# Designs tried in a protein design run: designed miniproteins, single chains. Part 94

Each design is a single chain, and the fold is of that chain. pLDDT is the mean over its residues in the fold that is shown.

## One batch from the design tools (miniprotein)

Design m3259
Fold by ESMFold2-Fast:
Structure m3259 (fold): chain A 96 residues (1-96)
Amino acid sequence: SIEKKIEELFKEAEEKLKKLLEKAPEELRKEIEPKIKEEKEIIKKVIKKLIEKGFEDEVIIAVAYGLLGYAEKAEPNLSEEAKKELEEIVKEELEK
């Protein structure tokens, strides 16, 4: 169920971003599109690591919203220890 919810979030984020990019100048689109593709793969790896580490579905969904640019939906109730673990996971995937 969590994997299906994450796929729906990625689809929603891609559709929202596509609509925003349609209004952008061609030069800006050409610069941004490759970076978005790279970030999407990094985000997928981070989410997979969170699932493997046993984070709760609600936390994983909130992190996915935040990473996909839906900051208004991305306020998980995380302890300081959980936040540090999240930062470490993101750092490790970015270094890869």
Scores: mean pLDDT 64

Design m3260
Fold by ESMFold2-Fast:
Structure m3260 (fold): chain A 64 residues (1-64)
Amino acid sequence: MSEEEIVKIAASVPGAGERSIEAARRAHKLGLTPEQIGLVVAMTMLREGASRESALEAYKRIAE
């Protein structure tokens, strides 16, 4: 999966902000797995006040 695809997935999730999208880009550049990228995005979303439902949706779309 490309960086652009990961960013588009993260940006499509309700509650994903700019910091969550930037976290996705950085995780991809570090060579993290899709599962690890999904976890980083979900954790960033939760820290920024997104719902657990939105965070889980981000994880599922990126990791699966």
Scores: mean pLDDT 81

Design m3261
Fold by ESMFold2-Fast:
Structure m3261 (fold): chain A 96 residues (1-96)
Amino acid sequence: MEAREFRLRELLAQARILAELGDPLGKEALERFEKAIETGNEADFEEGLRLLEEIGRRLEEIIRELVAAGVPPERISLELVVQIRLGKLSIEEARA
């Protein structure tokens, strides 16, 4: 019970951070989780989780590409990775 509530709070926090960084899928995930909490609709919770998993997979892929390109780990921030995912910055620009 407590572990489930903690995980839900973590998912909400992750979605909020992504939404604040301008990720439209992060904003949609946040809206889905908030709706699931208000209505108890499990389908909205599942869709929010799916969106976060989709974002997470792409962010992990970008992090691997940045590391392979020789970008130091201390320069790889969540903000940088989200900007690359949104097409606002390229791997080549981050490497330079």
Scores: mean pLDDT 82

Design m3262
Fold by ESMFold2-Fast:
Structure m3262 (fold): chain A 72 residues (1-72)
Amino acid sequence: MKEEIDKRIEEAVKRVQALLDAGATEGEVHRAFAEIAREIKEEMKKRGYSDAEINRALTRLAEAVEELLAAR
């Protein structure tokens, strides 16, 4: 459901922000993002979401992370 996915994405963005605040490198952030993206993809597949919906959620997460990296 949209609200559950939005909550998951928000928590993922906060995790990435915490890593950046702790002095994580861009490479470490990309590695964490890859792990989070895989977890979200697997969870959404398990819940029966379409590939289009999964790609939309992952795109939203990627855009949020890129904004955090660009703001530094």
Scores: mean pLDDT 79

Design m3263
Fold by ESMFold2-Fast:
Structure m3263 (fold): chain A 91 residues (1-91)
Amino acid sequence: YEEIKELLEEAARAIEAGDAERALEALKELTEKIKEAELSEEQIKELTLRLVALQLLVVGAWLDGRLTEEQAKRLLEAIKEAMKALDEKAE
C-alpha cells in the first residue's frame, strides 16, 4: 500500500510540474500495483478520492498551460484505467 501511495504522490508532482511522461509512467505502475494488491474497503475509498484529486490536478495544469490538451487527455485516460482496476477490486 505504501508503494501505491508513493506512486500517487509521484504522479501528482509530475502533473504539477507539467511532466506528462513521468506522470504517465507513475500512473501505469500504479495501475499494475493496484491489480496485484489486496486492498481494504477503506483503502479503495481513499485511493478513489486521491485519483479524483489527480483528475482535478490534470484539468488545472491544462487550464494553466502546463499540459497540452493531448497530454491532459492521455493522463485522464491513464487515471481512468487506475480507477477501473480499483473498481474490479471492490467487486
Scores: mean pLDDT 82

Design m3264
Fold by ESMFold2-Fast:
Structure m3264 (fold): chain A 98 residues (1-98)
Amino acid sequence: IEEGREAYERGDYEEAIRLYEEAVPGLDAREAAEALILAGEAALELGDYERAARYYGRAMDLLPADSPERAFAGMKRALALMLAGKEKERVEEFQALK
């Protein structure tokens, strides 16, 4: 998880995602959820909103329903899905301008 954080701090978001995904199998559920949330944050920085939403969803699956961490992941997932919808609208508007 530290190597992923170092990659994120350097702006190497794809490398950060890769390192967080590699860490997940060796972590407990809470730590794995944290790594997946961080992978989602890196995907948001890349503008890959659908990918970010998938990471937040996976984090939610690992956390108890009543946990604040699951609520946080759910909020971030909803934000990512909204941003994904906005990006799709922009592509359709661009295509209409031909």
Scores: mean pLDDT 75

Design m3265
Fold by ESMFold2-Fast:
Structure m3265 (fold): chain A 85 residues (1-85)
Amino acid sequence: HMKETIDKLLEKAREALEKGDRFEYDVYLALVEIIITELEKSGTPEDLKLAAEGYERVAEIAEQAGDTKTAELYRKKSEELRKKA
């Protein structure tokens, strides 16, 4: 369920970015970050893996938006979660 929700929100963020709606893009990214934060709090291996994948995908969309610093931050968070083992 959570993976499907993240996938849908990221697609909406990408669509907002493509149509130039920065406000809508920011809102959908914020919603994804809330879900990822809850997965991190859960702490199960499955949820941590999903959180890491989520951060990587947020980084990809942020890079497409020209937000290089945001992309770097979320790639780092993804790597840190993967190193957690």
Scores: mean pLDDT 82

Design m3266
Fold by ESMFold2-Fast:
Structure m3266 (fold): chain A 87 residues (1-87)
Amino acid sequence: SVEELEAELAASDKTLREFIESLGLKTVPISEILREAGLFPVEEALKTPTKSLSEEQRRALAEAIVRLRREEEEAVEALERAVRRVF
């Protein structure tokens, strides 16, 4: 959930890059997550510890991650259904 991710971001010593990489998203590039969250410039934001982000930035990031994760899950399920239909 958004609230759980906000709490994790606030408690984490990881840089934004390390945190996003730990999420295991397969189809969504890190740059797209930052663009959706409005975190610019991207290269500077990626080097920032997640706990050093503002509360508003952590919320925007959590909302972007939840949305993009849902979209990836839906895309993977659609692909799995297509594969089962062909084979």
Scores: mean pLDDT 75

Design m3267
Fold by ESMFold2-Fast:
Structure m3267 (fold): chain A 75 residues (1-75)
Amino acid sequence: SELDEKAFKALDKNGDGKITREELIEALQRGAGLSDAEAQELFDQADKNGDGVLTFEEYEYLLVLVGELLTEKIR
């Protein structure tokens, strides 16, 4: 979605089309209230190629995983 692309670009401070593990984990901890362990597990699940950075496609998948985890916590 256009909103997801805009959010991705806001996190991609150097404009290389990738978000680092550290930047995203920090954003998840501050924005979604996730623990370090939860943020790490979600990142690892989204990082399909294991290179320690997320492409836009991997980032969209991460957002799905975050939404599912937050829904499970309120059940």
Scores: mean pLDDT 75

Design m3268
Fold by ESMFold2-Fast:
Structure m3268 (fold): chain A 67 residues (1-67)
Amino acid sequence: SELDELQKKIRELREELSKQNPLDVELIDELIELLREMLKHPSLTPVQKLVGEKEIEELEELRKKLE
């Protein structure tokens, strides 16, 4: 499904970012966009939405530190 593909890409980008020093801002932006796209899907559970929203907040804070 589209949601499963989005979740897979999100997982892969998170793993790639975890290996980086310094962090690639473009990959952070890409991950944020994929998470936002995932959160638009009505099939997400409330817990999945909460986890996705928290991940976006953490990534936005991280991105601001790199700016």
Scores: mean pLDDT 83

Design m3269
Fold by ESMFold2-Fast:
Structure m3269 (fold): chain A 60 residues (1-60)
Amino acid sequence: SAEIQKLRDLFQEYNKQAEKLAREAAASTDPSERMKLLQQAVDKASQAAEYLRKARELEA
C-alpha cells in the first residue's frame, strides 16, 4: 500500500540523516557540538526504527 511504502521511504531517509549526523559528530573537535550531533543522530535512528516497525505492523 502507499502508506506502507511511505513508512519504508521515511525509514530510509531518517537512517541516512542519522548516518550523516554521526559522521559529522566523529569529525567534530568541539565537545558541545559532538554531543549535540550524536544526540540528533540517535533521535533520527530511533525515528527510523519506529517507521520500519510501523510498516511491518501494517503488513501483518
Scores: mean pLDDT 88

Design m3270
Fold by ESMFold2-Fast:
Structure m3270 (fold): chain A 72 residues (1-72)
Amino acid sequence: MSLEEIRKELEEATGIDTSKWSLEELLELLQEILAKVEATLAKETDPVARAVGEKEIAELREMIAEIEKRLA
């Protein structure tokens, strides 16, 4: 996944313009979103909502891995 794709996904999900954000700020935001999605999924009983949450977690982990790779 590209940095441009990560910024676009975050803007679509949060409404925040991340175009001037540092990689460290993007990583913090992604980790915060991941924690919230994981907490919601842990108590979710609706199978459709669970499937959506599991997909979101997978995509967020891919985005986090890309940012971490760029910071290393």
Scores: mean pLDDT 80

Design m3271
Fold by ESMFold2-Fast:
Structure m3271 (fold): chain A 74 residues (1-74)
Amino acid sequence: ASWEEVEKIAVEELVKAGISEEKARKIVKESKEEAKDIDEFLALVAKKLVEEEGVSPEKAVDVAMKVKEKLYEK
């Protein structure tokens, strides 16, 4: 999948999880800039959800897994 597709799917899943679109876009952009691959990107998204948005670690991992599933099923 292209990084454009990764960003779109990640933003959509974060918004579905209750994160505002503005904050979702910021987390996704920062995670993309820091990550070397998709797995590191998903780990950074989960970390930022816990640290910046107060999401539980369990819910943050669930959101990252939903992004991964959509990326590999499309």
Scores: mean pLDDT 81

Design m3272
Fold by ESMFold2-Fast:
Formats: structure tokens, C-alpha cells, sequence
Structure m3272 (fold): chain A 128 residues (1-128)
């Protein structure tokens, strides 16, 4: 499903943005800005899908994905400014990911599971 693909893409983009930020090479700031913008988009699509479920547990996952999307947006914006701002944005993003690593991994895993469960339920409705 598109929702499953959006979560998997967000994981891939997060790994790519983390690797670039950890490298610390400010010459990669345009690439990092692009990937952070794509990450924001995929996180917001996933959040919207989770909110549409109406499930209380899904709302909590959506809240955190929206927070992570805001961090990605801030990193992308800083990367488009001066070299000093780009370096600070890279460090702020890296610090946020390192501080929230377990919560990010758990939230994405739970979002993926809910997306899969909803896809199975939708398929069962079509077969009925």
C-alpha cells in the first residue's frame, strides 16, 4: 500500500539524512536540505494517514511524526542559509535524532504495523 511505502521511504530518508549530517561536510548542505524536505513530506503523509484512522494510539504516533517532520523542516531551512547556519542545522538535527533514536525507531515500527493492518482490512472489505 502507499501508506506502507511512505513509512519505508521515511525510514530510508532518515538513514540517509543521518549519515549526511553525521559526516559534517557543509558542502553536502544542498543534498541534505533536499533529503530533509523529502523526509518532511513522507512523515506528514504518514501522519495524515494515521490521523484518518481515528484510533487514539494512531493519533499519538501522528503527533510524534509531526514533531519529527518539524525538525526535518528546520534542518532543511538552515541548510539553505549560510555555511554557519547549515553546520548548526546539521548538528541540531543530529542531536535531535540521537536524543530520540529509540522513540523514532519505535514510532516508525508501530506506524508501519498499523499501515499493514489497515491495508489487510481494506483488502478483506474488497473481497466481501
Amino acid sequence: SSAVQNVEQARSLLDQTYALAKNGDVSQAPQLSTLLSELQTNLLLTSGYLRSSGLPEAQKLADFLEELALQAAQGAAQASKTAESAQQGQQDFLDYINANKDKINQTLAEALELARQRSEQEQQQLES
Scores: mean pLDDT 82

Design m3273
Fold by ESMFold2-Fast:
Structure m3273 (fold): chain A 91 residues (1-91)
Amino acid sequence: LVEEAERLGRQAVELARQATELAKKAVETGSKELARQALELLAQADELLKRAVQLALEAGRPDLARQMVEEVQKIIREGKEALEAAVKLVE
């Protein structure tokens, strides 16, 4: 369970990074397709994070759950402007 939580948490962090990078590229190029892909990756990151947090809590590791949430939130905050602009590009 702990190993699965760590694996899903790492995947969530990586997807969040990919989402923010794609969002920045979508904004720079004006690509609605890249913007949609970025938002899809962000949604997947959120789902994986929620599952990872649940597993970490079941394993008695609330510290791990909090660390994973903080890591993803930091990435989203750093990419906030690009993600908001990507949302506007989709429509």
Scores: mean pLDDT 86

Design m3274
Fold by ESMFold2-Fast:
Structure m3274 (fold): chain A 76 residues (1-76)
Amino acid sequence: ATPDEREMAILFSSTAIRAIGVIVDAELRGDRARAEEAEALLTETTKQMQEAIDNHDLQRVREIAEQTHERLLELE
């Protein structure tokens, strides 16, 4: 894999893991609304990141990761 492909894979994986963490934490607190919102965000982010990866657009993957991280912080 190229360095760019490695960075895209790391950003995809770290973003997914963070979203899963928010979902699990919400479920443990009994907050169904937050869990469902985090699950919807994970689904949309995964779709957008996969499209950017397929287009070899590292800058777009970075932007999606940053925006998703900010949105996940609002759900914590």
Scores: mean pLDDT 87

Design m3275
Fold by ESMFold2-Fast:
Structure m3275 (fold): chain A 100 residues (1-100)
Amino acid sequence: SERERLLREALRLMEEYLDLSALSPFERGLALARALVRLGVPREEAVELAVEWLLEQGEPEAAELLRLYAELLERQRAGEEVDQADLERLRARALAEEAR
């Protein structure tokens, strides 16, 4: 499938530039979305693919955090005032998840 091909290529790119074992599940999902965008996947689809991948990895909390973080970043890109406390709260949740 095209999705499986894109995921394999994105994961290969991540492995070349990142030590995945040093990243939290949230950071791995964010890096995967970024790699997919570099491969020409639209940002919205890239985020959805990364969220689906995190769910398949057994990381539902990281998947939820990635979706919420992407929504806030898109609002910020659209010129909307994003509450910095919301972004900090999501980062704090991601750090707490890594400390498990």
Scores: mean pLDDT 74

Design m3276
Fold by ESMFold2-Fast:
Structure m3276 (fold): chain A 83 residues (1-83)
Amino acid sequence: MERERRLAALLERLEAAQAAGDEAALEAVIAELERLGYRVLRLEAAADAAERRRRMDEAGLFMTEAAAAGEEAYVVDADPAVL
């Protein structure tokens, strides 16, 4: 679906903006995600990447590669039940 495809594209843009340190691009991607009804969470680096992944999976959150690796990153709450 378009929404799912847009989420995937926005997650890629979020990772790219974070890697580039482009605050304007980062804010634009976060604003677009929130406009679509998603919540964006910023995470500090985690000592236990496996526990972070487990908790995020249980919560139904979409993780960037950095977030899944336990690095400082953003995650997106895309739970369709949150209307």
Scores: mean pLDDT 68

Design m3277
Fold by ESMFold2-Fast:
Structure m3277 (fold): chain A 111 residues (1-111)
Amino acid sequence: MKKEIEEKKKKAEEYFEEARRLEEEARRLSEEENALLKGLQEGKESDKEEARKRIREVTEEVVEKLFEYWLKLNKAVDIYLELGDIETLLEKLREEGLEEFAKRIERRLKL
């Protein structure tokens, strides 16, 4: 029984780590997209059609990474909720900068 709880907690931690990696990747791609958009606006891009194509590709990848991020994050949240380890869940969410998400969970659990 205790071993199953430990394995579930380890899996939740793995999901948080995967989510963090996906968020970092999405952030980097969003920075690339913003740089390309700025270059187009300032007329610095020599091939505007190629730049627009790259912006579309980067935008699609950002959306996919953010979708996977939220899926991994929700899987981790579900595990902690199943285990009733709300204190650790809220601490982990706050460490990730998800203070509003943590407050939302606290409000729902007090009802």
Scores: mean pLDDT 81

Design m3278
Fold by ESMFold2-Fast:
Structure m3278 (fold): chain A 78 residues (1-78)
Amino acid sequence: SLEERRAEFDRIVDELKKAAEELKKIPQYKDVAESLIGQADALREAAEKGTPEEVDRLIEMARSLLEYAKELLEKAKK
């Protein structure tokens, strides 16, 4: 359902924001972290107005951003 898609989207965006906040603590990644937070907020605004198909695309975008944030956090450990 659309409600289940929106719940999944919210879960992913919350994870993205948490990852970005951790990334923001690393000086070299502060700017990219702030960009990721801004993108997460923009995706949330789009999802509020979105059709089921649009929400599915936003979920894919949010997952890609989350994967990118996690990759940067792993690189920061090296």
Scores: mean pLDDT 85

Design m3279
Fold by ESMFold2-Fast:
Structure m3279 (fold): chain A 98 residues (1-98)
Amino acid sequence: MSEKKEELEKKKKEALELLDKANELINQVAAQIQSGSGSPAEIQALADEAAELGKKGFEIAGEASDETGSSEMAQLGSASGIVAAGAQVEKALALRRA
């Protein structure tokens, strides 16, 4: 099997975009919790979206890493997985305050 460098670059950009968006949503969740202004339902919805985006980025980066052996894609997968797990923790903490 031959891998295309262009295909790997496209997957890397997609994974980075998903990771960036997931981090923005987690930052919004944290800000709403800290300010006490967000409803539990709104915080839960944002955390769920962040977790889903992080998981999708993990899947894309993990698949590309498996196909190419790229350490960079493995690192992106790990970062995306950490973001997804963090979002679930924020959701659990928000629900306990409701």
Scores: mean pLDDT 78

Design m3280
Fold by ESMFold2-Fast:
Structure m3280 (fold): chain A 87 residues (1-87)
Amino acid sequence: SMEEDFKRTKELIEKLKKEALAGNKQAADTLVVSAQSAYEAFGPFLKGEDYEKFKKAVQEAIDNRDDLKKATEAAYEALKIVLEKFS
């Protein structure tokens, strides 16, 4: 169940990244919201360099939300950190 949930989440994130970089603003917005949600859920469980990289990526996604490419790349980086650490 948990392994299947992480696999499905990774596949969804990869699909959203592809669609967002192709110009889908809704996909980009979904990635930014997902990064913010991940910050609330997983931020307290990350430490040191992993926490600083994660926090920076989430902040860059929020700060650049009107720049589709920058927001998408930053949100994807944040979500990738969570998936690599907790999967």
Scores: mean pLDDT 84

Design m3281
Fold by ESMFold2-Fast:
Structure m3281 (fold): chain A 85 residues (1-85)
Amino acid sequence: SSAVQSYLKQALKSLTYDENDLQSRQSAIRLLLQLTPDNLALETLQLLSQLSGVPIQDLQTLREDASYTLAPEDILKLYQALQKI
């Protein structure tokens, strides 16, 4: 939805991270998901899953578990998905 896209665009502009570091990108994405309001959380996870091909369950675990690490290829897919928004 336009509300989720507007939130993601604004939140990404507010985050500082090293675009060349996969772990920095993952931490920024996790923080973005953690800061997402509960009423937008499911729709945000669904949108990112659709755009990236990363399973929604993996995105939910990334949001909830600070120790969880995605595969490098999935981090890149999510980063590319965010660039399309």
Scores: mean pLDDT 80

Design m3282
Fold by ESMFold2-Fast:
Structure m3282 (fold): chain A 117 residues (1-117)
Amino acid sequence: ELTPLERSLLTEARRLVEEAIEKFAKKYGLSEEQKQKVLDLALRYVEKIVREAIEVINKNIDDPEKALSELEKIHQKYREEIKKEVKDPKVQAFLERLLDSVYSLVKLYLNILKEIK
């Protein structure tokens, strides 16, 4: 079960996805069906990344430099997966930017944990 802070991180990450997809759909004139497909794809990636990030941070709670290094590996892993799996260049670029935002959020979460102990 997730802690309140971990639930807050996942909730904020989902909010970032929803806001980003609304802007993307409006910019490119997506149908509701197209918007939903990109939203579902984005949520799958972001939820996987956030959950893996939480696991890695918890395993390396006493070694923040190793936690950060492992988070960078997760970020690189999913950037490469997106490049291989997502064939639409606009959707690929969108997901890469979204991934960068989520990575920033996860780093902020790690910094908060370091202050709270």
Scores: mean pLDDT 85

Design m3283
Fold by ESMFold2-Fast:
Structure m3283 (fold): chain A 96 residues (1-96)
Amino acid sequence: SEMEEIRELARKGLEQVTGNLLLEELVKEGKEELARELAQKIRDGKMSFEEFLEEAKKVLGEEKVEKIIERSAEELIRALREEGLEELAEAVEELL
């Protein structure tokens, strides 16, 4: 289904934006080595995105991680709308 493909692309896009912003925040908090280790584990397929979120929550706290997820969605939705990808932007909104 085209709708199922759009939803999967929305999920993957949100995971990528969120992951990048979380790694950036870990670096800002002085956790550069941990950020590098987590990024490598994800790249090697040794860690799921869900497991990555749990590790990020342990360091940054749940509230900060939730705010970064919200910001990631807002940034992705804006970028998708600027490109005219309205259906994909709506699919990202539905994940919130």
Scores: mean pLDDT 87

Design m3284
Fold by ESMFold2-Fast:
Structure m3284 (fold): chain A 73 residues (1-73)
Amino acid sequence: DDLKKALELLAEVTKLRKKAEELGVPKSELDEARKIADKGVEALLNGDPAKAIELFKKAIELLRKAIAKKEEE
């Protein structure tokens, strides 16, 4: 079920964004990930959960990279 998978990925985006904010990831990097996640939500509203999955995975990847970069500081 693509919808169920998309919702699970959206929950992961939300969790990672909260962690990134707590670690002090720059607003520019948080904004980039948020814009991609917002496009994923828009895809869900348009009945395209497969596209939402792709977009949420991209947002997760960006958030994980930003968190890792912040840990180097």
Scores: mean pLDDT 86

Design m3285
Fold by ESMFold2-Fast:
Structure m3285 (fold): chain A 80 residues (1-80)
Amino acid sequence: VQEEIDRLLELVERSDAPESLKEQAFKAAEELRKNPSDLTAAQKLAQAASEVARASTDGDIAYEIVKAAEKVLAAAGALA
């Protein structure tokens, strides 16, 4: 889960999304890092990452963010 979170946050940092959306993603990631099996924290991080991706003008980085968020959900056991 930590590797998946770190990759997602690197992509979020590289995006041109507003700082407020990036801060939400970073806060959600810290909650998941404290409790890696917390499905609610994993879902909150995926939601924040989705908002960053939607606000990004670079389609490639937006796609990578979505895929990284999916890997976080899978690693946390939250993918249905």
Scores: mean pLDDT 78

Design m3286
Fold by ESMFold2-Fast:
Structure m3286 (fold): chain A 52 residues (1-52)
Amino acid sequence: MIHKVPKGITLGELKTNYGIDLSTTVSVSDSTKILDGLPYGVIITKGEIEIV
């Protein structure tokens, strides 16, 4: 399923609001820093992340 998420979304917001838990697939600290301040929105599919 494709989920369009706003810029700067946190790992916690992905899990709570979109049901997407990336903490099981990537380093939590690295994922949090990457998602914070992203210049683009993120499209997430099952097992994939696309920056748009």
Scores: mean pLDDT 50

Design m3287
Fold by ESMFold2-Fast:
Structure m3287 (fold): chain A 100 residues (1-100)
Amino acid sequence: EVEEIYRKAVEAARNLDGARAVELIRELYERGEIERAIEASALAALAPPAKALGMEEEEFERLRKELTELTLEALKDPSLIPEVQAKLEALGDEFVKKLE
């Protein structure tokens, strides 16, 4: 059941269906599946800019794993939340710079 919701969230994120991805991620949070929700959220956040840049799948999976692990650590230590946000902002800035 939870695994099916996660699979659908991953599919929506990879298809750039942001609205559907957010809906399914929210359902994972409501079910208490915090780790799964964070994994799907990292994918949804990275998929659009990665596709726009033509990012290699190996690089994409590395960034997704790193972001997921950092976010999970931030849940145990909230002082890391600003660093997670700074990393997301830096990634966004890099994509904007390459597209301009």
Scores: mean pLDDT 73

Design m3288
Fold by ESMFold2-Fast:
Structure m3288 (fold): chain A 89 residues (1-89)
Amino acid sequence: MKLEELAERAKREARERGLSERAAELTGNLVRAMGEALKAGIPAETALAVLHNALDELVARGRLSEEEAAAIREILEEYLPELEELAKE
């Protein structure tokens, strides 16, 4: 499935950016969640806002660094166009 390929690519990019394995795994999971949300008809702006809020909560709880959260947000924004095209299928 193309969505799983995008999730694995995002996970690899997170590792290449020096993120922990936990943060890389989270990145892949968030790409999958975003793809499913878009396919379900949730607007991209709404899906991004929900995921950004989830990352902020993880930082506030000490489960993710601010630097890791910023990198994950950047990766999600980078992959958004491919996820939107996939959702149209």
Scores: mean pLDDT 84

Design m3289
Fold by ESMFold2-Fast:
Structure m3289 (fold): chain A 95 residues (1-95)
Amino acid sequence: SEMDRVEDVVGEVLLTFLSSLSNGESIDDAIRKARELGERLMEGLSPEYQRVVREFMREVEEVARTRKGTDSGIEFMQRLTDVYLRFRRRLEEVS
């Protein structure tokens, strides 16, 4: 379904973002790579689903940019999990 395609796009964006960070790249580089990939992969999705993907990417960027130096990896992953759960709720609303 188109919903499965949206979930695949979001999964690829999140994996690219996390892989960039785990490889020691900067937050700005991780955000840039994830956003560039997301914009390419969302081509051909309906405008409603593109909006859901863009909102997901915006929230990931917000979590990344507001990360404190004292935040544990677990706390950071919990915030990203909350972003993903909000994405899932929005996806259900437009489907």
Scores: mean pLDDT 86

Design m3290
Fold by ESMFold2-Fast:
Structure m3290 (fold): chain A 69 residues (1-69)
Amino acid sequence: GVPGTIMSGDGVHAALAADDGRTAALDVPASALRPGAVFDGVLDGRPARVEVTEVAPDGRTGRGVLVEE
């Protein structure tokens, strides 16, 4: 998987900005993020998975790992 930064996105879907420059849209809002949680997402119209590794104290940002399906 590729590590990345998770952001609030559009308020309905969180986004992971991967350290390789790719961005995945998660199917959950940033308020749903929890350390160790795994969420489905979309990368360039393809299924992807994001594992949340850290959530910032603001509850709107964090770190995760992007895995393509």
Scores: mean pLDDT 78

Design m3291
Fold by ESMFold2-Fast:
Structure m3291 (fold): chain A 74 residues (1-74)
Amino acid sequence: SMLEELREAIREAGEAAAAYIRNPSPELLAELEAANQRVLELMEEAKDDKEIMEEGLRAVGEVQAELAKLYEAA
């Protein structure tokens, strides 16, 4: 289902964010950006489903917060 695909994409984005925070390399940043892009594409496809949109927005917010912490530490 679309929700399951989005959940998997969100999980992958979270893993990519954690990897990037531990080792901030251009390669890991590219993987994180690709994972985030996948989440955004799935959310656009599911935009008429409030439950899917709410879950997606929350997860993207978590990824962005992790990146913000990394930039603060630099």
Scores: mean pLDDT 77

Design m3292
Fold by ESMFold2-Fast:
Structure m3292 (fold): chain A 118 residues (1-118)
Amino acid sequence: RFLMSDAERAQLDADITDALRLMVRAVVKIERDNLLPVLEKKDPKIAKEVDKLLDEAEKSAVDILNATSPEERAEGLKRLSESYERISKLYKEAGLDKVAENHREISERYRKLAEEVA
């Protein structure tokens, strides 16, 4: 089995972190452009709460990028997971069960990633 050098591991971790930030930003934009208008028609109050949680998700992604330790990165990923879990519950309250399930799966993936980094 080939073992990575410390420098190669650090570069891979940096690349993954930046890719995660860009992916979260792209997903948030897609959600605002495509899903929030649907939610707004069903429940404007829930739509406002989801939009706020999407801002928190973007902030968590920036925190992950700026993390200087595995512990800080794990904490950022945990916050990202918690934001998507809350978004999932809000979509379920609005009766958008399939959208809620997709967000629950996103939350679970970030939760597992946080556990692997810690």
Scores: mean pLDDT 79

